# Ledger of designs, part 60: designed miniproteins, single chains

Each design is a single chain, and the fold is of that chain. pLDDT is the mean over its residues in the fold that is shown.

## One batch from the design tools (miniprotein)

Design m2201
Fold by ESMFold2-Fast:
Structure m2201 (fold): chain A 57 residues (1-57)
Amino acid sequence: KEKELEERIEELLKELAELLDLPLSTLRQQYQESLELNPKNKEGLLETLELLLEELK
């Protein structure tokens, strides 16, 4: 279900870009850098993004 995780992460990045008024490309780059540090932590990154969105709302 790797594709489902990637799709959900992309959705969260888009929402964060809107809330923070940042370019989506900037958030995608930060996500890619985080993934490079820990490539197997996609679920952890998803949880972090969800928590961050919740804090901003």
Scores: mean pLDDT 75

Design m2202
Fold by ESMFold2-Fast:
Parts: structure tokens; C-alpha cells; sequence
Structure m2202 (fold): chain A 91 residues (1-91)
């Protein structure tokens, strides 16, 4: 494994442990982690597409909020907060 791969694995483990400690399921924690990392990579490569997908994901989360349970709402809140910060940073 390269030093870069080891660092990526360490960051994944630390973030997953933090999200699980907040009361998310493994799937919800992975979804939060995956969205944050995918959006950061997309923003670095294609800022306009990142803004488009961020807005669409935000709309989708808001549309489905009423059908969510407590842990799903927490995961959605974390993703929404991240997207709001990302959109402000990209503006």
C-alpha cells in the first residue's frame, strides 16, 4: 500500500467511527462519507457539475425528509449541512 492509500484508509476509518458514534447505521454513515468525498472530488474536477449535483441532492433530501426515521434524518441533516457549506465555498 502507498502512503496515500494508507492515509485514505485512516481518514475513512476515523470518519466512519465518528458518524457511527452520532447514532447513524453503517449504511447511513457510509452514505454521508461517500457523498462528502464524491462531491469534493467532483468540485475539484468539475465545479459547475458539482454545483448542479449538490443542488439536486439537496432538493431530493428535502423532498424525502417526511418519510425518514430519526437516524435517516440525522444523516440527511449532515449531508444537507455539508452541501450548504460546499455551495457557499463554490460561490
Amino acid sequence: LTPEQLEAARRYREEMERLLAQGLTEGEAFAVFAVRNAMELLAEKDRERAVEWARRLLALLRENRASMNESERLAADLIEAYIAELLARLA
Scores: mean pLDDT 84

Design m2203
Fold by ESMFold2-Fast:
Structure m2203 (fold): chain A 76 residues (1-76)
Amino acid sequence: SSEEEEVLKKIDELLKKAQEAILAGKLDEAIALLKEATKLTVEYLRKKYGDSPETKALIAQLEARTAALIEQIRAM
């Protein structure tokens, strides 16, 4: 749907802005953008795929990956 396409586009734009913030040395801004992109992705997954054990595991893996990326950015 157009609404699904808009959400996916917004996630992509946030991730692109996060990359630009990292390159500019704006690490706190990059972290905030990554958190927002992850939040929207989690909401999208829950809305589209529901409350299955598989979806819960995927969300947990996504959140863990984002936490690891944030720690890498903080260490820069």
Scores: mean pLDDT 87

Design m2204
Fold by ESMFold2-Fast:
Structure m2204 (fold): chain A 77 residues (1-77)
Amino acid sequence: SPERLRERAIEFLEQAKKYAENGDYDKAIELLDRAGVLATLAGVDPTEIIKAIKYLQEGKVDEALKWIDKAIEKLRS
């Protein structure tokens, strides 16, 4: 169901946030990518997740964390 897909996407986003905070950007990006796929399948625009990935690729961790939080908020709405 779209509800279960949104729940799973949020779980991956929360895990990605922890890895990003701990400096494991490769694992964070992998989890963000998985969350983006699940969000899309649930019919939710993954723009905030895509922005978080780009900022992590640039080493802009604080900005990436803000976009992860925005993605979680959107998926809960």
Scores: mean pLDDT 90

Design m2205
Fold by ESMFold2-Fast:
Structure m2205 (fold): chain A 55 residues (1-55)
Amino acid sequence: SEVEKYIESLLKLAEEMLAAGVPKELVLHAMSELARKEFPEHFEEFLAAVEKLLA
C-alpha cells in the first residue's frame, strides 16, 4: 500500500540520518512525531522498527 511504502521510506530516512551523525534521540523524536500525525494505526510497529535500528 502507499502507507507501507511511505513507512519504508521514513525508515530509510532514519537510517540515513543516523549515518550522517544525527543524534539517536532526535531521530526517534522526529520519527515518533511523524508517525503519530501521518499513520497512527501503524505507530507501535513503526516505532519498534526505529528502536531496533537505534539499538
Scores: mean pLDDT 81

Design m2206
Fold by ESMFold2-Fast:
Structure m2206 (fold): chain A 89 residues (1-89)
Amino acid sequence: DPLIEETRRDIELAEELVKELKDKYPDFASKIEETIQEARRLLEEAERLRGVDPEKARKLYFEANMLAGTALLAAATLKVIYEREEKKK
């Protein structure tokens, strides 16, 4: 399941980045964590529907992947901002 594996990797990477940034940007980190939680929820819902409604499961997998990617991009962007601000000092 390459889409599921990609989604899980994106979630794991986003979680790692957020852990590094949570002390500096707690509010932004919290919002990214909420997006990660929603991605995990959609992934779990898709797995439940896989044998019952494969079309709906497929849509939920794509939604989970999109949210996981969004969380990863947000976390990566925040890390770039953090590194730039530290270099200005």
Scores: mean pLDDT 84

Design m2207
Fold by ESMFold2-Fast:
Structure m2207 (fold): chain A 93 residues (1-93)
Amino acid sequence: KEEAKKLVKEAAEIVLDAASRIANDPNATLDQQIEAGVAQITASVALMGVEKGDVEGAIRLVERAADILESLGYTDEAEKVRKLVEEARKILE
C-alpha cells in the first residue's frame, strides 16, 4: 500500500538527517563518522528499494540503519525509525 511506502520514506529521511548531524559533529570520531556513512548509504538504498516496490527489503535496511544510530547514541531517532517501520509492517499484513 502507498501509505507503507510513505512511512518507510519518512523513516529513511530520519536516518539521513541523523547521519548528517553526526558527520557534521566536530566531536565525532572517525569510527563514528564511518558508521554514520554506512547508515546514510543504507538509508539511501532503502529509498531506492521503495521506488522499485521492494518495501519489505527497504524495511530491513531501515531497521539496520536504526541499529547503527542506536549504537552511536541516537536512541530517540532510532526509536522513531522503528515505530514508523512497525506501522508500515502492519499496513503490509
Scores: mean pLDDT 85

Design m2208
Fold by ESMFold2-Fast:
Structure m2208 (fold): chain A 56 residues (1-56)
Amino acid sequence: SIEELKKEIEKAIKDYRDVVAGKKTREQGLEAMEKIRELLKKLNELSDEDVYPPTP
């Protein structure tokens, strides 16, 4: 569901924040960013409009 995708996005954002805070590795941050992009693409596919712009 869309709500499950949103929860997964929040988890990935938390992982990225932990990298910025120095709690996790750079590689984990890159994985979190890729996960966020994938989940945002899935969310857009389930919606009839773009909810978020693609992250860089």
Scores: mean pLDDT 73

Design m2209
Fold by ESMFold2-Fast:
Structure m2209 (fold): chain A 60 residues (1-60)
Amino acid sequence: RLAELEARARELARRTARDPRWGPAAEHYIAAAVALKAGHPEAEEYLRRGEEELARVEAA
């Protein structure tokens, strides 16, 4: 839900400040949260991209 997505986006943004590898995931989660709050259908696409980038960084 929106609150959980916003919390995740904020956490990833904080991680990006220390390690730029988290940047792409953070940007997509932030975009997903903004789109979801606005009722935009693109929210799911941003979330999918964010999950893909997050998995890439976490697997390393």
Scores: mean pLDDT 78

Design m2210
Fold by ESMFold2-Fast:
Structure m2210 (fold): chain A 76 residues (1-76)
Amino acid sequence: SNTEEGLRAFEADFEELEEAVKQGKVSLEDAIAGLKNGLGVLDQLRAQTTDPALLARIDALKARIKEKIKELEKKL
């Protein structure tokens, strides 16, 4: 599925971003902006699928990203 492939790529990019933030390789402001844009990408992926397992995985990832944004915003 193109949606599953897109989701796998997104999950990999998110893990790389989390590591870059932990290592101080990216600014908090840039990380927050990237994560907010990523929520829009996940909404597009969600609209492309009716698979309950993919929908649940997207919704779980959106929740993780929203919590990460809150954590990073508290550090500004």
Scores: mean pLDDT 86

Design m2211
Fold by ESMFold2-Fast:
Structure m2211 (fold): chain A 69 residues (1-69)
Amino acid sequence: MREEVERLAKEAIEAAKKGDVEKAKELLERLQRLGVRALLQGDEETVAIASRASKEVSEILQKQGFEPL
């Protein structure tokens, strides 16, 4: 799970930097689903990684004039 979350985080950040809003949102949704699963399993480190990536993606999208939902 943690490796998958790290991979998705990097892909989401790259998509956001490229202005691919739809792909960034899709990857963000997947990160949120894995984050919820990690929370239910008590994996606090994976939850922290998913949360941090979500914040970074949101900040990148906002800088480009898009508001994250």
Scores: mean pLDDT 77

Design m2212
Fold by ESMFold2-Fast:
Structure m2212 (fold): chain A 105 residues (1-105)
Amino acid sequence: SAAATERVRRLVEEALRALEAGDVEAMRRHLLEAARVVAESGSPEAREALARGLAIAARKLYEKDPAVLEEAFARADAAVAAAPTRLAALEAVADALAEAAARIN
């Protein structure tokens, strides 16, 4: 739904603000809430909004420390590949981003 997509965009914006502030726990919490909204709505647009947000977070972390981000993604690759749904894959990516953010900050 449009409401679910807007909610996910706001949660992603909050997560990106938390990342800039170095608040890894707030970032992770907002990304997990966004994933729940995606799961509950079943909206492809909401899922794509989450995916775009994760890509932005990955770019920001890569600019800070590409080696730490690559290590986090390498560790997450098996979980992403084994994910039974696209949402589960996005959750695995969110966890990898939170791990990288914690190590960089």
Scores: mean pLDDT 84

Design m2213
Fold by ESMFold2-Fast:
Structure m2213 (fold): chain A 55 residues (1-55)
Amino acid sequence: ARLRELAATKTPEEVLAEALGVDVSTFKKMKTIGMNPLAYSRALELLRAEGIRLE
């Protein structure tokens, strides 16, 4: 799947940004100003479904 393919070749930030449906620069800004907890939780759920674990 898309997220699993990205996890093999991209940084954890790029994979998580893709799961959130945003680009990496937007994701970095979201980390600074605060991330929507529901959107973040759903992104983590998608990563778990693909067998991807980020710390």
Scores: mean pLDDT 69

Design m2214
Fold by ESMFold2-Fast:
Structure m2214 (fold): chain A 84 residues (1-84)
Amino acid sequence: EKSKAVAVVVGEILRLMASTVSDEDAEAIVATVATVDPEVAALVRKALEGGKASSIPREELSREEALEIAERMAAAVATVQALE
């Protein structure tokens, strides 16, 4: 099912990013995903909020890198949504 495939892809990306995403970058990621699917964007926001519990240097992930990740996530969601 397409929704399950989206959840798997998004979950794996979020697991990799959770420790390196700042509050501002999380908002940018969610906004980018929301242009494709607002329901998936809400799940992304919730997962990133859980991940923000880690104390990390905010400079480890640049805004440009965060936006590139967000665009890749949006593209993946759009691709899965196009599947039957």
Scores: mean pLDDT 58

Design m2215
Fold by ESMFold2-Fast:
Structure m2215 (fold): chain A 73 residues (1-73)
Amino acid sequence: MEEAERLKAEGDEALKAGDYFRAGVLYQRAWELAPDPDLLRRAVTAFRQALEKYPDSEDVRGALERAEAALAA
């Protein structure tokens, strides 16, 4: 519980810093520990912003695809 809250807070800080990929990874890790669909939606949003900034990044695209698939399940 507390670890997931910490990861979410770190994701919020990464988002404020404009580090969208890190924010997405942190939100997804928080979701893996505490499966709250809101955390996964935050991860998807952050990965979309990261992909807008780095459209050629396979890592970002792959992370977004996995997060969207998990949210759709």
Scores: mean pLDDT 83

Design m2216
Fold by ESMFold2-Fast:
Structure m2216 (fold): chain A 83 residues (1-83)
Amino acid sequence: ALDALRAAAERAAATSTDPEVRAAARELVAAVDRLAADPTPEAAAATLAAAGRLVEALVAAGLDDEAAAIARAAGDLARELGL
């Protein structure tokens, strides 16, 4: 789940022309990298919050299918972490 979420965020950052989507995607990549380096409840919460912000940016950009995919990946991560 964590590697899938990072890959999806990197793809959004690289391919999106929307600056808000790119910014949210880069934030999510950074949050995933922090969680991978130090798996704390705080890092997990920050990663899920960053994923939520990317979902909001994708919906605002009209990318509802991509938003749903990120939301599902974040939900899978939350379940793996017992959240």
Scores: mean pLDDT 83

Design m2217
Fold by ESMFold2-Fast:
Structure m2217 (fold): chain A 96 residues (1-96)
Amino acid sequence: LEEVKELLEQAADYLQKAADASDVFNEALVTMQLIRVIVLKRYAEKMSPEELAEALREAAEEAEKLAEELKESNPEAAEYLRQAAELLREAAELAE
């Protein structure tokens, strides 16, 4: 669980960087993903391993979707979102 929390902290850092790199229109969407990761980290111990892994996979998929949508208009934000998605996928594997 500690390793999962460490990956979530790293993912949150990348999502913050993505938000900082975003224009005002996309900042809200990226910030919603950041809030999701913060909430998952806070409630990780109250979730079953299966629930946590599923929630982390969903968070990774949403971050990857946003990265794909932003890749042409904001490549910097898209790259940070891709890094966050990879960390969230790794966290899901560790959560079992």
Scores: mean pLDDT 83

Design m2218
Fold by ESMFold2-Fast:
Structure m2218 (fold): chain A 65 residues (1-65)
Amino acid sequence: MADRIVDEAAELGERAVAELGALPPEAREELLRTMIAASRGDVEEAREHLRRFREAVDRALAAAR
């Protein structure tokens, strides 16, 4: 299941960079934490950080206008 979390994080990251030009620092930090947790096999921690990554991206997109 960690593979799906990694794929989802990568896909969201690519879309966010395409829209914003770069990931905001908070989104980049949560993406890194997602990838680290997934690499350890900690699916619960990876899912939590993926949720925070999504929230950070959504806030940045809303603020960009």
Scores: mean pLDDT 81

Design m2219
Fold by ESMFold2-Fast:
Structure m2219 (fold): chain A 100 residues (1-100)
Amino acid sequence: SEEEERILKLVDEAHKARAAGDEQKFNEALAEATRVYLEYRRKHKLPATPAEIAFGKALAEYLKVVRDPNATPEEIEAARQKYNDAALAFLDEVRARLLA
Protein backbone atom coordinates (compact mmCIF):
# COMPACT_ATOMS: atom_id res chain seq x y z
CA SER A 1 0.00 0.00 0.00
CA GLU A 2 1.04 3.68 -0.21
CA GLU A 3 1.40 3.73 3.60
CA GLU A 4 3.75 0.72 3.44
CA GLU A 5 5.70 2.35 0.57
CA ARG A 6 6.15 5.51 2.68
CA ILE A 7 7.53 3.46 5.61
CA LEU A 8 9.85 1.45 3.32
CA LYS A 9 11.17 4.72 1.82
CA LEU A 10 11.95 6.04 5.32
CA VAL A 11 13.71 2.78 6.26
CA ASP A 12 15.78 3.06 3.05
CA GLU A 13 16.63 6.71 3.89
CA ALA A 14 17.82 5.64 7.37
CA HIS A 15 20.06 2.90 5.88
CA LYS A 16 21.52 5.34 3.31
CA ALA A 17 22.28 7.91 6.03
CA ARG A 18 23.91 5.21 8.17
CA ALA A 19 26.08 4.04 5.22
CA ALA A 20 27.15 7.67 4.62
CA GLY A 21 28.07 8.14 8.31
CA ASP A 22 25.43 10.89 8.65
CA GLU A 23 24.29 10.33 12.25
CA GLN A 24 21.89 13.31 12.25
CA LYS A 25 20.07 12.19 9.08
CA PHE A 26 20.05 8.60 10.38
CA ASN A 27 18.38 9.68 13.64
CA GLU A 28 15.88 11.92 11.78
CA ALA A 29 14.91 9.11 9.36
CA LEU A 30 14.77 6.57 12.21
CA ALA A 31 12.48 8.83 14.28
CA GLU A 32 10.15 9.48 11.31
CA ALA A 33 10.12 5.79 10.26
CA THR A 34 9.30 4.81 13.87
CA ARG A 35 6.52 7.41 14.14
CA VAL A 36 4.87 6.48 10.80
CA TYR A 37 5.26 2.72 11.42
CA LEU A 38 3.76 2.89 14.95
CA GLU A 39 0.79 4.90 13.57
CA TYR A 40 0.38 2.28 10.82
CA ARG A 41 0.75 -0.70 13.19
CA ARG A 42 -1.71 0.64 15.77
CA LYS A 43 -4.26 1.72 13.14
CA HIS A 44 -4.19 -1.79 11.62
CA LYS A 45 -4.16 -3.44 15.10
CA LEU A 46 -0.95 -5.35 14.37
CA PRO A 47 1.03 -6.72 17.34
CA ALA A 48 4.36 -5.23 18.36
CA THR A 49 7.28 -7.20 16.90
CA PRO A 50 10.12 -8.66 19.03
CA ALA A 51 12.55 -6.15 17.47
CA GLU A 52 10.16 -3.24 18.22
CA ILE A 53 10.00 -4.31 21.90
CA ALA A 54 13.80 -4.72 22.07
CA PHE A 55 14.30 -1.31 20.42
CA GLY A 56 11.98 0.34 22.96
CA LYS A 57 13.88 -1.24 25.86
CA ALA A 58 17.28 -0.24 24.43
CA LEU A 59 16.11 3.36 23.86
CA ALA A 60 14.73 3.59 27.42
CA GLU A 61 18.02 2.28 28.87
CA TYR A 62 20.08 4.67 26.71
CA LEU A 63 17.98 7.67 27.87
CA LYS A 64 18.29 6.51 31.51
CA VAL A 65 22.10 6.28 31.25
CA VAL A 66 22.39 9.66 29.47
CA ARG A 67 20.27 11.32 32.21
CA ASP A 68 22.51 9.91 34.97
CA PRO A 69 25.11 12.58 35.86
CA ASN A 70 27.32 9.82 37.37
CA ALA A 71 27.31 7.66 34.21
CA THR A 72 30.79 7.00 32.81
CA PRO A 73 31.63 7.61 29.12
CA GLU A 74 32.04 3.81 28.80
CA GLU A 75 28.53 3.17 30.16
CA ILE A 76 27.06 5.82 27.83
CA GLU A 77 28.87 4.34 24.80
CA ALA A 78 27.75 0.78 25.70
CA ALA A 79 24.10 1.92 25.99
CA ARG A 80 24.38 3.91 22.74
CA GLN A 81 25.77 0.85 20.92
CA LYS A 82 22.89 -1.33 22.19
CA TYR A 83 20.43 1.37 21.09
CA ASN A 84 21.96 1.59 17.58
CA ASP A 85 22.03 -2.22 17.18
CA ALA A 86 18.39 -2.51 18.32
CA ALA A 87 17.33 0.35 16.02
CA LEU A 88 18.89 -1.35 12.97
CA ALA A 89 17.28 -4.70 13.89
CA PHE A 90 13.92 -2.91 14.27
CA LEU A 91 14.22 -1.24 10.84
CA ASP A 92 15.15 -4.57 9.23
CA GLU A 93 12.18 -6.35 10.89
CA VAL A 94 9.80 -3.55 9.77
CA ARG A 95 11.11 -3.90 6.20
CA ALA A 96 10.75 -7.70 6.27
CA ARG A 97 7.21 -7.48 7.69
CA LEU A 98 6.00 -5.00 5.05
CA LEU A 99 7.62 -6.93 2.16
CA ALA A 100 5.99 -10.23 3.23
Scores: mean pLDDT 86

Design m2220
Fold by ESMFold2-Fast:
Structure m2220 (fold): chain A 55 residues (1-55)
Amino acid sequence: DYEEYVRTFAALLATDPRLRALAAQLTEAVRNQDIEKAQALAKEVNALVEELAAA
């Protein structure tokens, strides 16, 4: 489930200060049942993580 993946990812991100803000926004989007917003935020996180890994 994408939702489970998003929640798990948000929990892991919350442990990193740099990603805390993104995790908070993602959690709020999920709570507001804004799936589209949550998916967009998850994509931004994945893109950032990939960019860091590529560097």
Scores: mean pLDDT 68

Design m2221
Fold by ESMFold2-Fast:
Structure m2221 (fold): chain A 60 residues (1-60)
Amino acid sequence: EEDEKLIEYYQKVLGLSKEEAEFYVRFLNRPVSEITVEEALRLGELFRKRGLLGQPEPAP
């Protein structure tokens, strides 16, 4: 029930598709020990391509 509301929230806030928002919610509901490197990289690429992850500004 709460997952459906989170999916709608991420679709509206992050501009994600329903499938992408579902993947993001599933990621958040898993313990870190169960998250694969592939899943973490996939999320990182998705956020990078959509500009949701800003590159950290290089320190002066």
Scores: mean pLDDT 62

Design m2222
Fold by ESMFold2-Fast:
Structure m2222 (fold): chain A 95 residues (1-95)
Amino acid sequence: MSLLRRLAEEEVERHPGELTPEEVFERALERARELTNDPETVERIRELLERLRAAAERVAAGHELDAAEVEELEEIAREIERLGEELERKVRELE
């Protein structure tokens, strides 16, 4: 299970009905930063997520993704997963 998913679920449990999905995710990222003391990896994940959001907004506006754009988004999703695994390893090494 992803560290970020677990942290997001914990934030929802602490603040039921009080947070937007975006606020939940921002709090999960900040907590991951505190636990790993790795602000660079957390900031990189944030940048990649903003790129995915921008693409989703363009699709919602009627833009059709070409093959190169789909490939770029798949690369971004893979990089987010890899960085999430790196954060999990850092937490485990600090124990």
Scores: mean pLDDT 74

Design m2223
Fold by ESMFold2-Fast:
Structure m2223 (fold): chain A 111 residues (1-111)
Amino acid sequence: MREEEERRQKGEELREVAETAAEARYLAARGDDEGARRLLAETARRLGLPDVAEAILAEPDVDAAVLRLIVATLEKLGLEEEAERARRAAAEVGGAGGALGVLSETAERLL
């Protein structure tokens, strides 16, 4: 495989997760926490993370569920420093918004 193709594939996967996380947060803001968790879990399963999907469905806080998906995806792709930055950003602002920023910036850098 070409390094450029591998990098692009990682960037596209991160972009999909960023879009899914944004949609899930929108659903939660409208009071659809169940729909938000379901969307996040389905995305985790598509990414080959069934254990993360189960953890998401058991997580009552949608922002925490979003953070779980973001961190697990970054770790799966070998982006451990970005995963730690996502955790830190979420802790500093009290929500998944900072983690989403890290994910989106990482996706753009890889594409």
Scores: mean pLDDT 80

Design m2224
Fold by ESMFold2-Fast:
Structure m2224 (fold): chain A 80 residues (1-80)
Amino acid sequence: MEEEKEKLIKEANDLISRALHLARQAGELGNQEALDLATKAIQYAVEAIKNIDDIEKAREYLNKAREYLSQAEAVLEKAK
């Protein structure tokens, strides 16, 4: 139980760091779509941490964070 929570928290923090970096790049490029998606990824990753006592709910939020991060990355890559 504790081990799973620690793993989810670490994954969520890693996602937040990546999404923050992506949001800065999107902002510098003026890509509002990628910025909005990266911001959603951060929001869902934070919600995963807040709901860590509900492991299933935390996983759902973390999965949503990953989806938005991937969408933000794809939008930025397509803009190149």
Scores: mean pLDDT 85

Design m2225
Fold by ESMFold2-Fast:
Structure m2225 (fold): chain A 68 residues (1-68)
Amino acid sequence: ALEEGKRLFEEGRYEEAIELFEETIKENQDNPRALADALFNLGKALSKLGRDEEALEYLQRAVELRRA
């Protein structure tokens, strides 16, 4: 899911990438590293769609997980 989402992001298919990153987040609740990576990629995709406020929220969550 994460690798497929990253590929979709590179192709500019941001809405589809977001769906896969959301699946990765759901599947990796007990894995802080994978969760942080998925949250970071979700934030980047949201930013590409102009959803900057939501993007910032997810990016901040990714940073907090890496600090823990």
Scores: mean pLDDT 81

Design m2226
Fold by ESMFold2-Fast:
Structure m2226 (fold): chain A 65 residues (1-65)
Amino acid sequence: MIEKIEKALTKIQEILDQYIAGKISLEEALKQIEKIADELGLSEQQKQQLLAFFKHLAEKLEAEL
């Protein structure tokens, strides 16, 4: 259902915000993202793509701060 996807995206954004604020490590953020991917029933390939995308986003945002 669309509500489940929206909730997952909100959690991912919250994790990214916590990482940028220095409250959690990248490893902790990635573990949280993996849990969300598992809850969404993503394939292994989709999960790896999501993790790679998050790493790229986190690195880029940290460089701009």
Scores: mean pLDDT 76

Design m2227
Fold by ESMFold2-Fast:
Structure m2227 (fold): chain A 66 residues (1-66)
Amino acid sequence: MEEEIRELLDRYEVDGKLTKEQLREVARELGLSEEQIEKILELAEKRGGELTREEALAVLLQAARQ
């Protein structure tokens, strides 16, 4: 699971960051629910519309374990 998330983040990231659109695509590839995706996107909005790769990894791991 963590390896899959890291691989997807490497695929979608730009300059070590992911936009809301990229985060949505990664979360959908991981099979997260629309509710989980919305929570991730809300967090990204509060941080200026992007998450760092490390922030994205942490949030996606948390969501995948729920």
Scores: mean pLDDT 80

Design m2228
Fold by ESMFold2-Fast:
Structure m2228 (fold): chain A 74 residues (1-74)
Amino acid sequence: MLSQEEALKEIQEKMTEAVKKMETLSAEEVRKLTEELLKEIREFAEKNNLPQEDIDLLLGLVRHEAKKILEKKE
């Protein structure tokens, strides 16, 4: 298992890469990628025993960034 700090860093890197990709995608593709990313982050965080508070924060950040991108495309 990764340490909590290592798990958080890996999740942040995945989020950054996904957000960059979302800027080049259609609104439909952004929605699909967002659902996939939320599932991947939750599963990864749970496997590495991250606190629920940290998981909720990370999932909230993903939803917030995806919403901003979708608003620009709709």
Scores: mean pLDDT 79

Design m2229
Fold by ESMFold2-Fast:
Structure m2229 (fold): chain A 59 residues (1-59)
Amino acid sequence: GELYVAKKDVPAPTPQFLELKKGDLVEVLREVNEEWWLVRSLRTGREGYVEKGVLEPAE
């Protein structure tokens, strides 16, 4: 999948969401809609939903 990086720390208020730290690399598994993506953290191996606006493309 495509690789993205977290622009900031992201909390997980419920188990469906993925906790991220600024600079975490994620793989996009599915673009659910324009705002929310299902991703996998490369640091933790966990999957969950994140807001697209907290991610930028990895170089």
Scores: mean pLDDT 83

Design m2230
Fold by ESMFold2-Fast:
Formats: C-alpha cells, sequence, structure tokens
Structure m2230 (fold): chain A 83 residues (1-83)
C-alpha cells in the first residue's frame, strides 16, 4: 500500500522513495480511468555529482494526473501520521 511505502521512506529505505512515487503515479492513472497506461509506467533513477537524484519518466503525466498523485501521497502521509 502507499502507507507501507511512506513508512519505508521514513525508516530510511533507499529504494522506497522511488517505489512510492511510481506506485502513487500508477494509482493516479488508474483512478483517472487510464488503467492500461498505468501498467506501462516506468522511470530511471540517476544520481548526480552534487548528491541530488534525477528521475526520468517514460511517460509524461498530465497536470491532472500529477495533482491526483500529490493528493494520494498527502492522504497516505496523513494516515501514517495518525498512527
Amino acid sequence: SLEELVRAVLAGDPSATTDLVLQALKEAYRRLGREEEAEKIKFTKTKNADGTTTYTWDVKPSDEEVAEMARLLREAAARVRAE
């Protein structure tokens, strides 16, 4: 679940942030009726010399899909905080 991935991010799992963003975006696509495209979503993680990380999407989410993803992430974080 997204709540399990939020807990993993807070516990310092180095892969969990990537998994959380990917699963949130897939769920946003499913909720907006784009289930076939949700299954095709992938991205590549690149570590930069300045210590930042760049994520490259193989799809371009719409503003609506990004907004739904952000909403799902806020809801999952709120549920974890309520525990």
Scores: mean pLDDT 77

Design m2231
Fold by ESMFold2-Fast:
Structure m2231 (fold): chain A 68 residues (1-68)
Amino acid sequence: LDAETAERLAKEAYLAFLLGDRERARALIEQLSAVDPEAAARALEALDQGDVDGLARHLARITRAASE
């Protein structure tokens, strides 16, 4: 999964969450597990808890990892 795709998926997941589409957000975060499975698991936990700040932090971590 290239950095550009990971960034797009992370942005789409965050937007889906803000729009209340949790199923779409979950599916997109699951795809990001190919980059950083631990950060993706944390993002899924934040999604389930409705933790906006936590979700943003974990998605940013995945995007950073994909850029290396």
Scores: mean pLDDT 84

Design m2232
Fold by ESMFold2-Fast:
Formats: C-alpha cells, structure tokens, sequence
Structure m2232 (fold): chain A 99 residues (1-99)
C-alpha cells in the first residue's frame, strides 16, 4: 500500500483532489499510513480543504495518534467552524487523550 501511495503522489503530485480521493479509498481499506501520506500531500497543495484536514485527523485517530488527530480536527474547524462531525471527533479525541 505505501509504495503504491508514493507512486501515486509522484504521478499526481499537483492534483489535490485525486490525492484526497485515493487517500479516502486506502483509509476505507485500513491502509492508514498510506492514506496519511496522500492526505498530507493533498493538504500541502490545498491547505484550506476542511474535509481533507478532517480525514487526516480521522486517520491519526485510528492510528492512536491522538495529539495529531486533535491538531487536524482543529485545523478543519478553523476552516469550517460549524462542522458537527469535526466538533464531535475533536471532543472524543480530547477525552481519550485526558483519560
């Protein structure tokens, strides 16, 4: 999965939407590290995409990287303050980090 993700980043290095879409596909399959690399490149190209920020937060949350998950949910909420999923996921991650 990682080598395929790295090859995809090389081929579509400037296409934030394709990087985001393939990241979602790999995340759904449980290839979390590969999905994170694709989302990280997509965010580098389009940092104001709240959905990609949120999705990277979810990937970090599933990896148990709670501080990184919080960081990216907060970035998503800075872009889209009324997104209830990002709010719920942020509060869940904060609760788990403190308990």
Amino acid sequence: ALKKAEAFIEEYSEDAEKLHQYGRELAKQGFLEAAAKLYERAIALDPENARTQHNLGEVYYKQGKLEKAIEYYEKALAISPNNEQSKENLEKAKKELKE
Scores: mean pLDDT 86

Design m2233
Fold by ESMFold2-Fast:
Structure m2233 (fold): chain A 90 residues (1-90)
Amino acid sequence: REERYEAEKERLFEEYARKYGLTPQQIEVFRKAWEDLEKAETEEEIEAVYEKYKPQMPRFAEILYTNKLTALKLREIGDEVDAEIAARKA
């Protein structure tokens, strides 16, 4: 359900805003950066999003970039391990 996903996303933004003392302007930039990161599927696309938002919210853009990059690299490692296991057992 889209409404529930959006509600949970708003809760995360409010929690981060309180935790890091974000202004309303920074929260809006964070939302846009997050939406762009959700669409990014490659490391290059993640870097492009980071560079786009870095001058507007450097400290928080760095956190978003690191989290997405880590998730992407973990996915790549998992895919490689699965392929090796399949090749060995075939």
Scores: mean pLDDT 67

Design m2234
Fold by ESMFold2-Fast:
Structure m2234 (fold): chain A 83 residues (1-83)
Amino acid sequence: DKELLEKANEYAEKGLKALAAGDYEKAIEYFEKALELYEEAKDYAGAAFVYRALASIYRNEFKDEKKAEEYWKKAKEYEAKAS
């Protein structure tokens, strides 16, 4: 669904803007919404991108290596599905 993908991309862009502004909680909220929409649309490449962004935030900003690794593994799984 093109409308779902456009909405997912809008939330992903809002997440990136929040991340650039240092608003990590807001970035996570937007990325979680984008992820829901990408998964519904079966856009596995989009979902992989969002999982990678979440992994980066948890590793670099929250120092939560375990949660970062879990998101990174999800990113790799979805990247494989997109191929």
Scores: mean pLDDT 87

Design m2235
Fold by ESMFold2-Fast:
Structure m2235 (fold): chain A 68 residues (1-68)
Amino acid sequence: SMMDIKEAKKMKEELRDYAESLGLPELGERYEKRLDALIKEGASLEKIKQAVEAMRRSAEALAREREE
């Protein structure tokens, strides 16, 4: 649906910006491309949301490892 596509695009942009804020802009671009592929594939909003949450957690873990 159009609402699902709009929500998915918003989550993608927010994730990219978040990764950039953590000092991981290249990771953010990589995540954006993966989410674009899921959107093109017609993945459900639930699947996209789960992917975003997993990617967000991964970015946070990587940011912490860089400091330690």
Scores: mean pLDDT 82

Design m2236
Fold by ESMFold2-Fast:
Structure m2236 (fold): chain A 96 residues (1-96)
Amino acid sequence: MKEKIEELAKKIEEAGIRYVQAMAAGDTDAYREALKELNKAVDELSKLVPKEKQPEISRVYVAGLLRAVAYLLEGDVEGAIQAVKDTAKRLKEIAL
């Protein structure tokens, strides 16, 4: 189970970085694809945790995406990438 959680956290980080980069580039098809990958990985992670932890996973994920978008609106792509990395790390910590 730990190995699967670590794999999913890595997928969330990688897809989240692609999402941020695609949004910064204005690549609509790429960010939609990355968002689908993000949603799949988060859904899989949620299924690996007790039901009591699932609302926390959802809140952390949504808050992380909103923070990344806020950085992008300020033109801070590096800040948006860091927000994604912090979110993936926190999701892993909740799931472990």
Scores: mean pLDDT 86

